# Designed miniproteins, single chains, continued (4), part 97

Each design is a single chain, and the fold is of that chain. pLDDT is the mean over its residues in the fold that is shown.

## One batch from the design tools (miniprotein)

Design m15577
Fold by ESMFold2-Fast:
Structure m15577 (fold): chain A 64 residues (1-64)
Amino acid sequence: SEEVVLAVAERELGEAIEEARRTGDLEGMKAKLERALQSARENGLELVVEYVERLLAEVDKELA
């Protein structure tokens, strides 16, 4: 189900963003999130799209 896909995305992207915060690679994380957003949109994964858009906004705020 989409909820299972969302749960996997939350775990994987959550781990990746915490690693990016520790290493200072938020620019690389932004690029990964932009690719994830494109893929989610192409596959009609609305819950994943919303989650990734929120993470992108958070990363953009941290980079400002």
Scores: mean pLDDT 85

Design m15578
Fold by ESMFold2-Fast:
Structure m15578 (fold): chain A 89 residues (1-89)
Amino acid sequence: ATRDRVAAALERVSEEAQKDGHEKVAEIFRRGAELVRAGADPAEVLSRIYEELRKNLSPEEFERYVRRLGDALIEALGPEQDAAMAALR
């Protein structure tokens, strides 16, 4: 399901953040994945993740994690999955 793929993408970025030593960032992504799996709106969860990242990271680190998440979502959903993202509203 699209929801499961979004959660998997968040879990992957969480693991990468943990390997980088960014434990707080890893926690943010892990909690986001748990909320998505529990039935929360993925778009709302992603919005909250971006706000939490802005509070905890430098602008350069924020851009890096936004890029990593974007790449993970493209891999999980595909660049043609605009309709799938709209269906998650």
Scores: mean pLDDT 78

Design m15579
Fold by ESMFold2-Fast:
Structure m15579 (fold): chain A 60 residues (1-60)
Amino acid sequence: IEEIERRAERLRELVEKQLSSDVAKALNDWIEEQLRAVREDPSKAPQVLNALDDLEYSLS
Protein backbone atom coordinates (compact mmCIF):
# COMPACT_ATOMS: atom_id res chain seq x y z
CA ILE A 1 0.00 0.00 0.00
CA GLU A 2 2.80 2.46 0.84
CA GLU A 3 4.41 1.68 -2.52
CA ILE A 4 1.13 2.35 -4.33
CA GLU A 5 0.66 5.61 -2.41
CA ARG A 6 4.19 6.72 -3.35
CA ARG A 7 3.46 5.93 -7.00
CA ALA A 8 0.21 7.90 -6.82
CA GLU A 9 1.98 10.93 -5.31
CA ARG A 10 4.51 10.95 -8.17
CA LEU A 11 1.69 10.68 -10.69
CA ARG A 12 -0.14 13.65 -9.18
CA GLU A 13 2.99 15.76 -9.63
CA LEU A 14 3.36 14.70 -13.27
CA VAL A 15 -0.32 15.35 -14.00
CA GLU A 16 -0.19 18.81 -12.43
CA LYS A 17 2.95 19.76 -14.38
CA GLN A 18 1.92 18.47 -17.82
CA LEU A 19 -1.86 18.93 -18.02
CA SER A 20 -4.35 21.77 -17.70
CA SER A 21 -5.83 22.43 -14.25
CA ASP A 22 -9.23 20.94 -15.14
CA VAL A 23 -7.77 17.74 -16.60
CA ALA A 24 -5.27 17.47 -13.74
CA LYS A 25 -8.12 17.73 -11.22
CA ALA A 26 -10.10 14.98 -12.96
CA LEU A 27 -7.10 12.64 -13.08
CA ASN A 28 -6.14 13.38 -9.47
CA ASP A 29 -9.72 12.58 -8.42
CA TRP A 30 -9.41 9.28 -10.33
CA ILE A 31 -6.08 8.54 -8.62
CA GLU A 32 -7.75 9.13 -5.23
CA GLU A 33 -10.53 6.70 -6.18
CA GLN A 34 -7.91 4.07 -7.06
CA LEU A 35 -6.22 4.58 -3.68
CA ARG A 36 -9.56 4.29 -1.88
CA ALA A 37 -10.32 1.06 -3.75
CA VAL A 38 -7.03 -0.59 -2.72
CA ARG A 39 -7.34 0.62 0.89
CA GLU A 40 -10.83 -0.94 1.07
CA ASP A 41 -9.79 -4.12 -0.78
CA PRO A 42 -6.04 -4.86 -0.77
CA SER A 43 -6.57 -7.71 -3.28
CA LYS A 44 -7.04 -4.98 -5.92
CA ALA A 45 -3.45 -3.77 -5.43
CA PRO A 46 -2.08 -5.38 -8.66
CA GLN A 47 -4.95 -3.91 -10.70
CA VAL A 48 -4.49 -0.44 -9.21
CA LEU A 49 -0.69 -0.57 -9.59
CA ASN A 50 -1.04 -1.50 -13.27
CA ALA A 51 -3.49 1.36 -13.86
CA LEU A 52 -1.17 3.87 -12.19
CA ASP A 53 1.84 2.53 -14.11
CA ASP A 54 -0.03 2.84 -17.42
CA LEU A 55 -0.93 6.45 -16.68
CA GLU A 56 2.63 7.32 -15.61
CA TYR A 57 4.06 5.77 -18.77
CA SER A 58 1.58 7.73 -20.91
CA LEU A 59 2.65 11.00 -19.26
CA SER A 60 6.37 10.31 -19.55
Scores: mean pLDDT 77

Design m15580
Fold by ESMFold2-Fast:
Structure m15580 (fold): chain A 73 residues (1-73)
Amino acid sequence: EEEERKKRLIIINEELPEGIRALVDAVNTTVERRLKERGEYEKLPELQAENARIQASTDRDIERIKKELEELK
């Protein structure tokens, strides 16, 4: 039981954050690709800057969640 709980914490603290980062990256990549396909190149630098901000915010949210999960130990 306790061993299974430790395994689950590893998944939550290591594998789940990686999955969330992968999802955010996939969304950002898809949006940029669609703008390029639409020929809206003038909006790409602004979108890329916003995507970088979203990625940084996501990383901060992941770190906050990890700290909250550590407090549940």
Scores: mean pLDDT 69

Design m15581
Fold by ESMFold2-Fast:
Structure m15581 (fold): chain A 60 residues (1-60)
Amino acid sequence: IEELAKLSVEDAVKALVLHPDEKLRELGLEAVAKAFQKYGEKATAKHIAEELKKLVEEAK
């Protein structure tokens, strides 16, 4: 997750979409959707990582 925040938005989205873990892929797509909902076109990889972290914490 910390490494994700260092990527560009495009690379972060690709990493999540192409992830072999189906659950992480689902949570990653949800995180991307939430980040774009909150920040629109100004959404950064850090915003995506923050939303993903919240979803992973809540899924425990």
Scores: mean pLDDT 73

Design m15582
Fold by ESMFold2-Fast:
Structure m15582 (fold): chain A 57 residues (1-57)
Amino acid sequence: MIELTPEQQAELQQGRALIAQGSATGDIKTINRGIGLMLRAIGDGIDAYLAKRREQE
């Protein structure tokens, strides 16, 4: 299980809020900002997982 830091969890929630706002107004730029925040938080977890997998090789 991937553990997210409190900061990463906050970024995920903020990203979701931005996506919801952009979807309501049709603001693609705001949606992209929200997606960026979510991917940034998740990306750190993925990088840690991939580093562990490389060690198995």
Scores: mean pLDDT 74

Design m15583
Fold by ESMFold2-Fast:
Structure m15583 (fold): chain A 68 residues (1-68)
Amino acid sequence: SSIEKRAEEIIARMKALQAANPDNTDANATLDALIERLKKLIEEGKLTEEQVETAEKAVASIEALLAE
């Protein structure tokens, strides 16, 4: 359940980025795709530690790009 909690936290972070950047269509499309992928993995019971770590890194990269 800890990896599912981390995935839910990542989804919340991505949604916060979308709310902070409503007119950034490219960023929002990328974030939507990542959110849906994580949701599917949680629903299917296929979420792994590596997938959570990859998603955390992806969100951090998007946050850095949007901060420019």
Scores: mean pLDDT 84

Design m15584
Fold by ESMFold2-Fast:
Structure m15584 (fold): chain A 55 residues (1-55)
Amino acid sequence: GKALQQAVKEAYEAALEIAKKEGLEAGLRFLREQLRKLGLSDVVIEAGVAELRKA
């Protein structure tokens, strides 16, 4: 739903800020943890992690 889409966007934006301040590995760990907490599948989590690695 829209709430899940917003939560995913916020998790990604927060992960980018963490990656910028503390390094990519910290941002990736945060993103994986938040997406897992939101109940997303491993495929979706991997896709989000891959996008953060490209940024």
Scores: mean pLDDT 80

Design m15585
Fold by ESMFold2-Fast:
Structure m15585 (fold): chain A 69 residues (1-69)
Amino acid sequence: KLEKAAELLEKAISLANEKAQELAVEAAQYALVGDFEEADKLLEEALKLMNEEAQKLAREAYELIREYV
């Protein structure tokens, strides 16, 4: 489950521009230290910079992560 979410996020960031990738990585770092407020803000900004396909993959990964919690 968590691995599937990670793979979907990896595909989403690989389809995104460099700026969106940087924001997505920072979001993941904040989530790992338990700062979900900052993680959500950075992820939202990253999603805005992604194309439609990348947004769909990132959204699916996010839903899987929420199910895991």
Scores: mean pLDDT 70

Design m15586
Fold by ESMFold2-Fast:
Structure m15586 (fold): chain A 73 residues (1-73)
Amino acid sequence: GGSAITAKDLGNELFKLGRYAEAAHFYSEAIEIDPSFAEAYSNRAAALEKLNRLDEALADYERAIELNPNDVN
């Protein structure tokens, strides 16, 4: 198996090709390897949003924010 980064990068290439279901699968592999990988959650959320799986996308966005919260002044 590859690293979490490799799985994310494969997901990104599939996302660029419009292959959103396959992109989501590789982002899921990245998350399975590194459950703290905030970027993989946000990237999977974007792919799920393209698939109109909005409830699942929202859950992944919330998890990404929890793992890497943004402070705004």
Scores: mean pLDDT 84

Design m15588
Fold by ESMFold2-Fast:
Structure m15588 (fold): chain A 77 residues (1-77)
Amino acid sequence: SEELKKKLLKIDGEILRLIGDIIELEKEIEELKKQLEKNPNDKKLWEELEKKEKELEKLKEELKKLLEERKKLEEKL
């Protein structure tokens, strides 16, 4: 149905944006980890890393929910 296709298109757009955000955040985390290898006692870098890792966990949880919703919608086609 056309309505299901529109819902899939919307959720696919949300998934793609979220994947982009996750990839960008993972790159930032890797960069912070490299900085921490050189400055392991920098408390501000550790705090920044922890904040970004928590944000990444939330985004990955949101992605899992969207992927489950997408699968349920696709099975109705």
Scores: mean pLDDT 88

Design m15589
Fold by ESMFold2-Fast:
Structure m15589 (fold): chain A 74 residues (1-74)
Amino acid sequence: SELEKEAERAVEEAARIAETLSPEERARLAALYREYAAGYRALAEEYAAAGDEEMAEAFRIAAEALERMAEAFE
């Protein structure tokens, strides 16, 4: 899907950016992106419960991408 392709590009870019950052900057961004991922995961669960599988999938993809970006910053 288009969202999955955008997610893959975002993760690859995060890995490149991580190499230019200080350890403190990486730690801060990793924590922030994990917080965003948790929020998007909660939204995915809410949309799934409401029967909106398209929105649920979109937020799941976004949450997974944010978690992978956080890992790239560690």
Scores: mean pLDDT 87

Design m15590
Fold by ESMFold2-Fast:
Structure m15590 (fold): chain A 57 residues (1-57)
Amino acid sequence: MSQAQQLAEQARKAYEQGDYDRAAELAKQALQIDPTNKEALELLQELADQGKLKDAP
């Protein structure tokens, strides 16, 4: 189990709790370690599509 995958899972849990800022931060950390992590990429895309990603657009 990779560190990037652990961060992506934590990001998903934060998203489910409504903590979108934490979810975005954890997903970005996962991508810094593994830029191809699909779960982190998909979560950031979901946050961006919903207008919840403050560092975009």
Scores: mean pLDDT 77

Design m15591
Fold by ESMFold2-Fast:
Structure m15591 (fold): chain A 65 residues (1-65)
Amino acid sequence: MSRAEARRLAREDLDALERAIVRLYLEGKHSEAAEAAREAGRALREQGRDEDAQRFFNGSVQLAK
């Protein structure tokens, strides 16, 4: 998943973004999943969605393990 795609999905369809991140993680693409979650968190924070942004930032730390 590209950074631009993660940001777009964060604005348009959070459920699709969450499914895509889970799919990347299950495929063993942990670094890509973590990066997508970080970019989503940034986009959500820019939108004033601080609670959702924090959830994705916390998720990125867990995915990077």
Scores: mean pLDDT 80

Design m15592
Fold by ESMFold2-Fast:
Structure m15592 (fold): chain A 82 residues (1-82)
Amino acid sequence: MEELEERLNELTREELEAFEMIRRGDPRAEERLREIRERAEELLEELRRAFEETKDLRLGLLTLAVGGLIVVLESAIERLRA
């Protein structure tokens, strides 16, 4: 639980850093967002599997939080490519 929460916190921090890169016009921002999204998708799969095994509602809430983070990342990537 705590390790999974820390991983979500790290991904959130890195996403905010990537948004700052976008603001600065850093061309590496898109690559950074894609890397963060891949790691978030891995975490989402781990959380989903753990929730299915344990039925722990906190894992269910974390799964929703990671899903939301992925939606925001996808939107940011689409906006950079449009």
Scores: mean pLDDT 83

Design m15593
Fold by ESMFold2-Fast:
Structure m15593 (fold): chain A 57 residues (1-57)
Amino acid sequence: MLARVVADGFGGGEEEVALRAGERVEVLKELPDGRVLARILSTGRVVTLGREALEPL
């Protein structure tokens, strides 16, 4: 599923990644804590972020 970041924030993982509003991601998996595992399309990085930070495309 493709989604867009709706507000500036941070994605977690092994390293913390700053995210900007308008960044496009591919949602890979929903996590049991209400977060999602997503791939940033521009960088190919996989991050964990809040579902509320994403707007489905």
Scores: mean pLDDT 73

Design m15594
Fold by ESMFold2-Fast:
Structure m15594 (fold): chain A 60 residues (1-60)
Amino acid sequence: GDKEVLESALGAADAIVENLKDASKEAIEKAIKDAEEKLKETSGAVKKGLEYLLELLKKL
């Protein structure tokens, strides 16, 4: 259901952040910009997943 889709999206975001923890600041900033662009074109669970991803990336 919608709950499982959201959990999957949040888990994917966590995996992306883990992969980017050792990346350069420039790579992290690029990932933030790419996610912000996708956020403008998304809705529902995917949008929530991208918002969560952006929150985590900005804290790196």
Scores: mean pLDDT 79

Design m15595
Fold by ESMFold2-Fast:
Structure m15595 (fold): chain A 76 residues (1-76)
Amino acid sequence: MIEELVEKARQVIEAAATASPELRDNLARSLEDYLVEKGVSPEAARRISQAVRDGANAGKVDEAVEKVRKILEEEA
């Protein structure tokens, strides 16, 4: 369900926002792998991973979560 994936992404973005740059990259890559395992296309998972990195770096968690939701809804 899209909501479950969005909630997982929110948790990762929140963790990444308070993490070091190295940990942010690691968390974003781990989320990308998780999404592909859940049946998200590699292209959409990559776009989500980038939105997570951008949002965490900018401290814009809610904006990043909204971008993730839109990507998942566009793929469905």
Scores: mean pLDDT 83

Design m15596
Fold by ESMFold2-Fast:
Structure m15596 (fold): chain A 90 residues (1-90)
Amino acid sequence: MSADERLLLEAEALLALGLMAKYLGLYDLAIKQFEEALRLLGEAPPDAETLRLRAEAYEALAEVLEKQGKLEEAKEYRERARELRRRAEE
């Protein structure tokens, strides 16, 4: 397993854990997991898979922020996610 493959697997695992934490209402834990996933994905090459995973993380983070009433922060992350998804399709 290469270093890049390891980073992607770790980021995917953190996204899954964050989604579970979000479902359970553990919003602080969910935010921490999504932020760590985004940090790892930032170290990977910006290919379509990495951009898609980053978009998913930003979308999930925005949903948690909306649950916390942080609507303006959530809007910013949703806008970032849309741009990343657009880039991933090219």
Scores: mean pLDDT 85

Design m15597
Fold by ESMFold2-Fast:
Structure m15597 (fold): chain A 88 residues (1-88)
Amino acid sequence: LKRIAEAAGLSVATVQSFFESAKNALGGVNPISGKPLSPELQEWYRTLVETKEKIEREGEEALSDEEVQRAAEAIRAVRAWALARARA
């Protein structure tokens, strides 16, 4: 998780929290409101789950720089979405 945390500009604990949340969110519904997640959010969460599964199977060192950047981008996108909703 350290490589992704450095690429995202976030703490390791924050990155781990997003990975844990992503697995629960892939049910296609928001667990709080019961509403379907947008296709864009589902793709970002899918990227995070796939990255997490690769880390669990092969270790973080098995990630390419491109995979690290893609995961960091997914975390930034999900975080931006969450912050926008929190302010509404």
Scores: mean pLDDT 72

Design m15598
Fold by ESMFold2-Fast:
Structure m15598 (fold): chain A 107 residues (1-107)
Amino acid sequence: SPALERIRRLAEEFRALAERLLEAIDAKAPLEEIRRLVEEIAGLAGEMVDLALRLAPDDERLRELAMEIVRLLSELYDAVEAEDFEGARASLERLVALLEELVARLE
C-alpha cells in the first residue's frame, strides 16, 4: 500500500526527530531550538495520525491511540514550556512507543 509506505517513511523521520530532540535536551540547547524540534515532531505525528485514521476509519483502538498521542503531544509542549526536561523525555519516549504501536496495527 502506497499510504502504508508513506506512514513507514514518516515513522523513520519521526524517529530521527525524536533522537535530535533528546540530543538537544542532553546538550542543553537553547529553549528556542528545543521548541522548534517539538513543533516539527508535533506536525509529523499529526500527519501520521491523520493518515492512519483515513486508512482505518472504523478502528476504535486506532482512534484511542490517536487520542493518547494528541494528549502526550500536549504533555510534551507543557513540559518544555515548564523546562521540565525529564518530563519532556518521558512524554517523548511514550510518544515513540504509541506511534510504533499505531504503525504495527496498520500492518
Scores: mean pLDDT 87

Design m15599
Fold by ESMFold2-Fast:
Structure m15599 (fold): chain A 64 residues (1-64)
Amino acid sequence: MLSKEEQKKKYEIAIAQAEAFEEAGDWKGAEAAYEAAVKYLEELGGSEEEIEEARKKAEEAKKK
């Protein structure tokens, strides 16, 4: 099993990748990366607010 620290790093990487995809105009890539970030936040036991923020970003990317 991944440690909490490893899961946090995966979350940070997913967010960075999502932002890079947004800058490149790859909205499908951004959506997938934000969905991965949501998954890692849920595994970390992140707050409902943090999880909803990431879900909102995925939904916005999906609309593009």
Scores: mean pLDDT 79

Design m15600
Fold by ESMFold2-Fast:
Structure m15600 (fold): chain A 62 residues (1-62)
Amino acid sequence: SMELLEQAKKDYEIGLKELEKGNGSAAASAFWEAVKNAKEAGDEELKKKAEELLRKGQEAGR
């Protein structure tokens, strides 16, 4: 579970960096992995944050 939480945080950070660069599709992919890993790790707050930014990444990647 700790490994999944660390991976979720890492994917979330990657997503933030890609979103800041304007790479919406890459950001959405990273946030999707962050949601999956946060959900399995039981981190509800990180999951919700990643889901919010996943939607923004998807819109930006159109």
Scores: mean pLDDT 83

Design m15601
Fold by ESMFold2-Fast:
Structure m15601 (fold): chain A 76 residues (1-76)
Amino acid sequence: SEDFEEEVELALLTMQVAIFKNALERGVELTDEDIEFLKKVAERAKEIAQRSTNPRIRKLADEVAKEAEELIEKAK
């Protein structure tokens, strides 16, 4: 199922965002490579949000994109 594949991908993206959020909260500086990776996470989450007709998947994808973008801004 497309929805199942999107849910798995969003779960992985959520975990990736959580790792960087935890690093920043602990005072670890994010590298340029980490920031570039977060930009790709945000882009992919936005794609899922736009393509999905499932409101739960869209909401999760929007949340992932927002958190990734917030981390990019905090890392500047």
Scores: mean pLDDT 86

Design m15603
Fold by ESMFold2-Fast:
Structure m15603 (fold): chain A 93 residues (1-93)
Amino acid sequence: AAAGAAAGALARAGAEAAAAGGEAGDAAKAAGGAIGAIGGGLSAKLAGTGAAGVAAGEAAFDAGAEAGRAGVAGDAEAALAGGEAAAAGGAAA
């Protein structure tokens, strides 16, 4: 569903911010966590409504994890927070 795709975009944005690393990492952690929580709630609701919603949530999860890994060169902890936010969204499904 379109809502799942939106959750994926938000999770990716949080992960990309975390990947920026450094001093921005702390703000990115908070943003990533909030985005992940939104994605998780959406994903959980969509799990009952169709495979497309679940697939979108899973894609967001994968994208967030990859963006988080990319951030390890700058700030591993900030990147991990972004990945964990995406993982929380996926786990809720």
Scores: mean pLDDT 53

Design m15604
Fold by ESMFold2-Fast:
Structure m15604 (fold): chain A 60 residues (1-60)
Amino acid sequence: GEERLKKLLIEETGLSEEEAEEAIKKLKELKKYGLIDYLIERLRELGADELAAAIEEYLA
């Protein structure tokens, strides 16, 4: 859920809680514009597989 995604963003990227909440809001906009698949592919290339999976679960 959202709480797990927020925790992973803070732990993996060093974002503050406020910055993580902003990032989650931007993910909904990226989904609307069809950019989520691109983001997921880039995260997996960087080895952030757990974060990529959490984003997919949150947006499903």
Scores: mean pLDDT 80

Design m15605
Fold by ESMFold2-Fast:
Structure m15605 (fold): chain A 87 residues (1-87)
Amino acid sequence: MELPESTSLAEKQQIAREKITEMAEELEKKMESLDPEEQKKLRLEFLEEVIKLAEEAGMPESYIELLKGLKKALEKGENELEVIEKV
């Protein structure tokens, strides 16, 4: 179990942040070997997993909205530098 049910909300949020950081590092490593289209797909999959984990961990709605905004920006092909800066 990734997020223990008996753990406090604050601990769940901390575990989620740590997992997000690990996922981001793994994403960056994979990105270096991929075509731009594959990179976009991988970033979208990353953001979907991060949003799911944040919702399961009870992260603030404002944080979840930010992540959803980043995903929408990436889907529309908007400025990748802004997306990277916010992740």
Scores: mean pLDDT 71

Design m15606
Fold by ESMFold2-Fast:
Structure m15606 (fold): chain A 71 residues (1-71)
Amino acid sequence: MLEEAKERLLAAAARAAEVPELADQARLTQRQADEAYDYALKNPEVAEETARGLERLADGLERLTAAAEAA
């Protein structure tokens, strides 16, 4: 669901923001997610596509955070 996808992305962005090197990227991604979510609320026809996009962004941030923590 769109709301679950947004919550997952916000959690991923919050964790990434704790890594100094990823803080700017996390903030940018969160802003893009907020804009996409607001658009999807006004345009329900893109809600499923938007949710999938937010999930992919969350996966990316989670992967970057894991790589940074492993270094």
Scores: mean pLDDT 83

Design m15607
Fold by ESMFold2-Fast:
Structure m15607 (fold): chain A 68 residues (1-68)
Amino acid sequence: MRSYPSDPSKAIIKRAEELKREGERLGVEEAIKQAQKAIEYAKKGTTESLNKAHYELEKAQALLEQAR
C-alpha cells in the first residue's frame, strides 16, 4: 500500500457516508446503494476507481434531491 495522503479517497468515503445516512433517513434505498458503491470504489485507491466513486456520489446526491 502506498501511503501518500489519501485525502481524495477519504473525502469521497466521508461524503458517501453522509449521503448514505441521508438516504436512510429519507428511505431512499437506491441512494444508499449508490453511496455504498462510491465507498467501495474509493477504497480501491486507483484513479479509475476514484472517478467511478465520484460518479456514484453524483448519482446518490441526485436520487436524494429527487426524493425531496
Scores: mean pLDDT 77

Design m15608
Fold by ESMFold2-Fast:
Structure m15608 (fold): chain A 103 residues (1-103)
Amino acid sequence: MLRALEDPGGVIREVERDPNNAQAHYDLGVLYLAQGKYDEAIEHFKKAIELDPSLKAGALTLIGIAYYKQGKKDEAIRYFEEALKIDPNNLAAKYFLEKVKKE
């Protein structure tokens, strides 16, 4: 996360050099999420999951955050619940799921 925010151009160049780099798509998703580009963030997180399923729990949580930021609460809840099925100890998914349900 911090690396993508510290060198946004570097992350973009990584995806351009290797479009099948799952970590680069994940990092680019984080960058777009930080910029408020939620649809672009979701696309890159989905691509990261397709390339490396081990990123799924983290990527699903961040997709949930993107939907939450868009006001798509039902979609956000579904993605947080799916992330928690994979990793029940995912503190970020637990926190945001409680936050969405209270609103």
Scores: mean pLDDT 83

Design m15609
Fold by ESMFold2-Fast:
Structure m15609 (fold): chain A 73 residues (1-73)
Amino acid sequence: ELPLPVRVLQVLAEAGRPLTAKEIADRLGVSEETVRRALKILEKAGLVRSVQEGDETLYELTPRGRATLAALA
């Protein structure tokens, strides 16, 4: 199985829209805390960015994140 950060990138790509950490966690069958750790790593790497929508924080792929995922496919 692919490492969790790569699976997070795949979920975001498949969704085609910004997702909350909870939505990503529900899709992967893991805890929100586990997803938040992966998201922090991905944000630091510039592969994912946070988007504030009202009271929720959503996450989406950056252009670099999309290119990285495409190279892994």
Scores: mean pLDDT 84

Design m15610
Fold by ESMFold2-Fast:
Structure m15610 (fold): chain A 73 residues (1-73)
Amino acid sequence: MMSKEVIELEAEAALYVMAASVALLQGDLELAKEYLEKAIEYLRRALELAEDEEVKKKLEEEIKILEKKIEEL
């Protein structure tokens, strides 16, 4: 199971992804990019602390998805 710290960092990242989605719906590309970059920062911290290989793989895939989303903005 993930450590509580990893879960907390993932929860923070999820909040920023949700905020980015709202910003995109409002047409604020600059704010959306800022929130997505914050989400990636939290996910990278979670990846650094994660010990479970399955959790690491999920975090790496999630980071890649968000990086691609920023590139498409």
Scores: mean pLDDT 85

Design m15611
Fold by ESMFold2-Fast:
Structure m15611 (fold): chain A 78 residues (1-78)
Amino acid sequence: MSLAEEAKRSIELAKKLLEEAKNETDPFVREVNLALAIMLLTVTINALKDSTDPEVQELIKEAEKLREEAFKLLREVS
């Protein structure tokens, strides 16, 4: 499996965790799903950061955007 393909799968999993967090009424479950999404995205970004490939740079941008969204949701716990 290519690094880019593996990264895409990680990003898709993070998207699912983020959507699950949005639908969770339990603050604990929401926080756990957000934390897992942030961790997965951070690992993905770190794995890709040494690449100057335009396709990989696009995956990094997508992962960074999703991570920012997850951090925002984590702060807006209500």
Scores: mean pLDDT 81

Design m15612
Fold by ESMFold2-Fast:
Structure m15612 (fold): chain A 57 residues (1-57)
Amino acid sequence: ALAVATVPVPDAGPDTVGLRPGEVVRILEEVDEEHVLVETAAGRRGLVPKSALREIS
């Protein structure tokens, strides 16, 4: 599934990925109620809060 970042997500370390508002990411896996594993267009993978994303597909 694809999602767009609705708020800035800070890059908080090696297991996370920073996102800017309007950045489109691919959701790879839901890991818990609060976080999803995503892949950016640049090929970075990391956990982001579900609340920061809006699904677009």
Scores: mean pLDDT 78

Design m15613
Fold by ESMFold2-Fast:
Structure m15613 (fold): chain A 100 residues (1-100)
Amino acid sequence: MDLEFDEGVVAVAQAVANWGIRKGDYEGAAKLYEKAIEFAEKRGLPLSVLGQLYYNLGIAYAKAGEKEKAVEYFQKAIDLFRQAGDEEGARRAEEALKEV
């Protein structure tokens, strides 16, 4: 699998989604993260990449006022980061979950 090219596609989607969040387009950002997650899962990208995407999706839903969805996606990000051995990623997601 060409992970470098696949990670590049995900990185572009994340950059566009982050710009959407800064502009207050939380729903548009959430849809972009959801598409990036679908792509990453289909391509078998690393669990740490999936964790980052779910974490960002949680942030987008939290800012949109969708608290239940934000909690769900932060919990999924924590699980993925722990499976990947990314202790710092898991900690960031746990801190974000406490603010919801």
Scores: mean pLDDT 82

Design m15614
Fold by ESMFold2-Fast:
Structure m15614 (fold): chain A 74 residues (1-74)
Amino acid sequence: MIELAEIPADAKTIEVAYDVSKEGDLQKAKVKVYADGELITEAELEGRAVAKAVGIALLLMSEHPDAKVRVVEE
């Protein structure tokens, strides 16, 4: 699971980057969270990977209201 508590409270930019791979019928995504260009955490998600990445971004927007939060596909 992504450890959001490691993101600095004074971060100016937060990027949630996801890379979707398909192995048979299983959709996997690698999700990386960057704060001010530094990789903070990385997690592997299964199933609804895009929806999970968006959910993480919404949570980060609520916890870091002064930061610019973006979701990007790699």
Scores: mean pLDDT 71

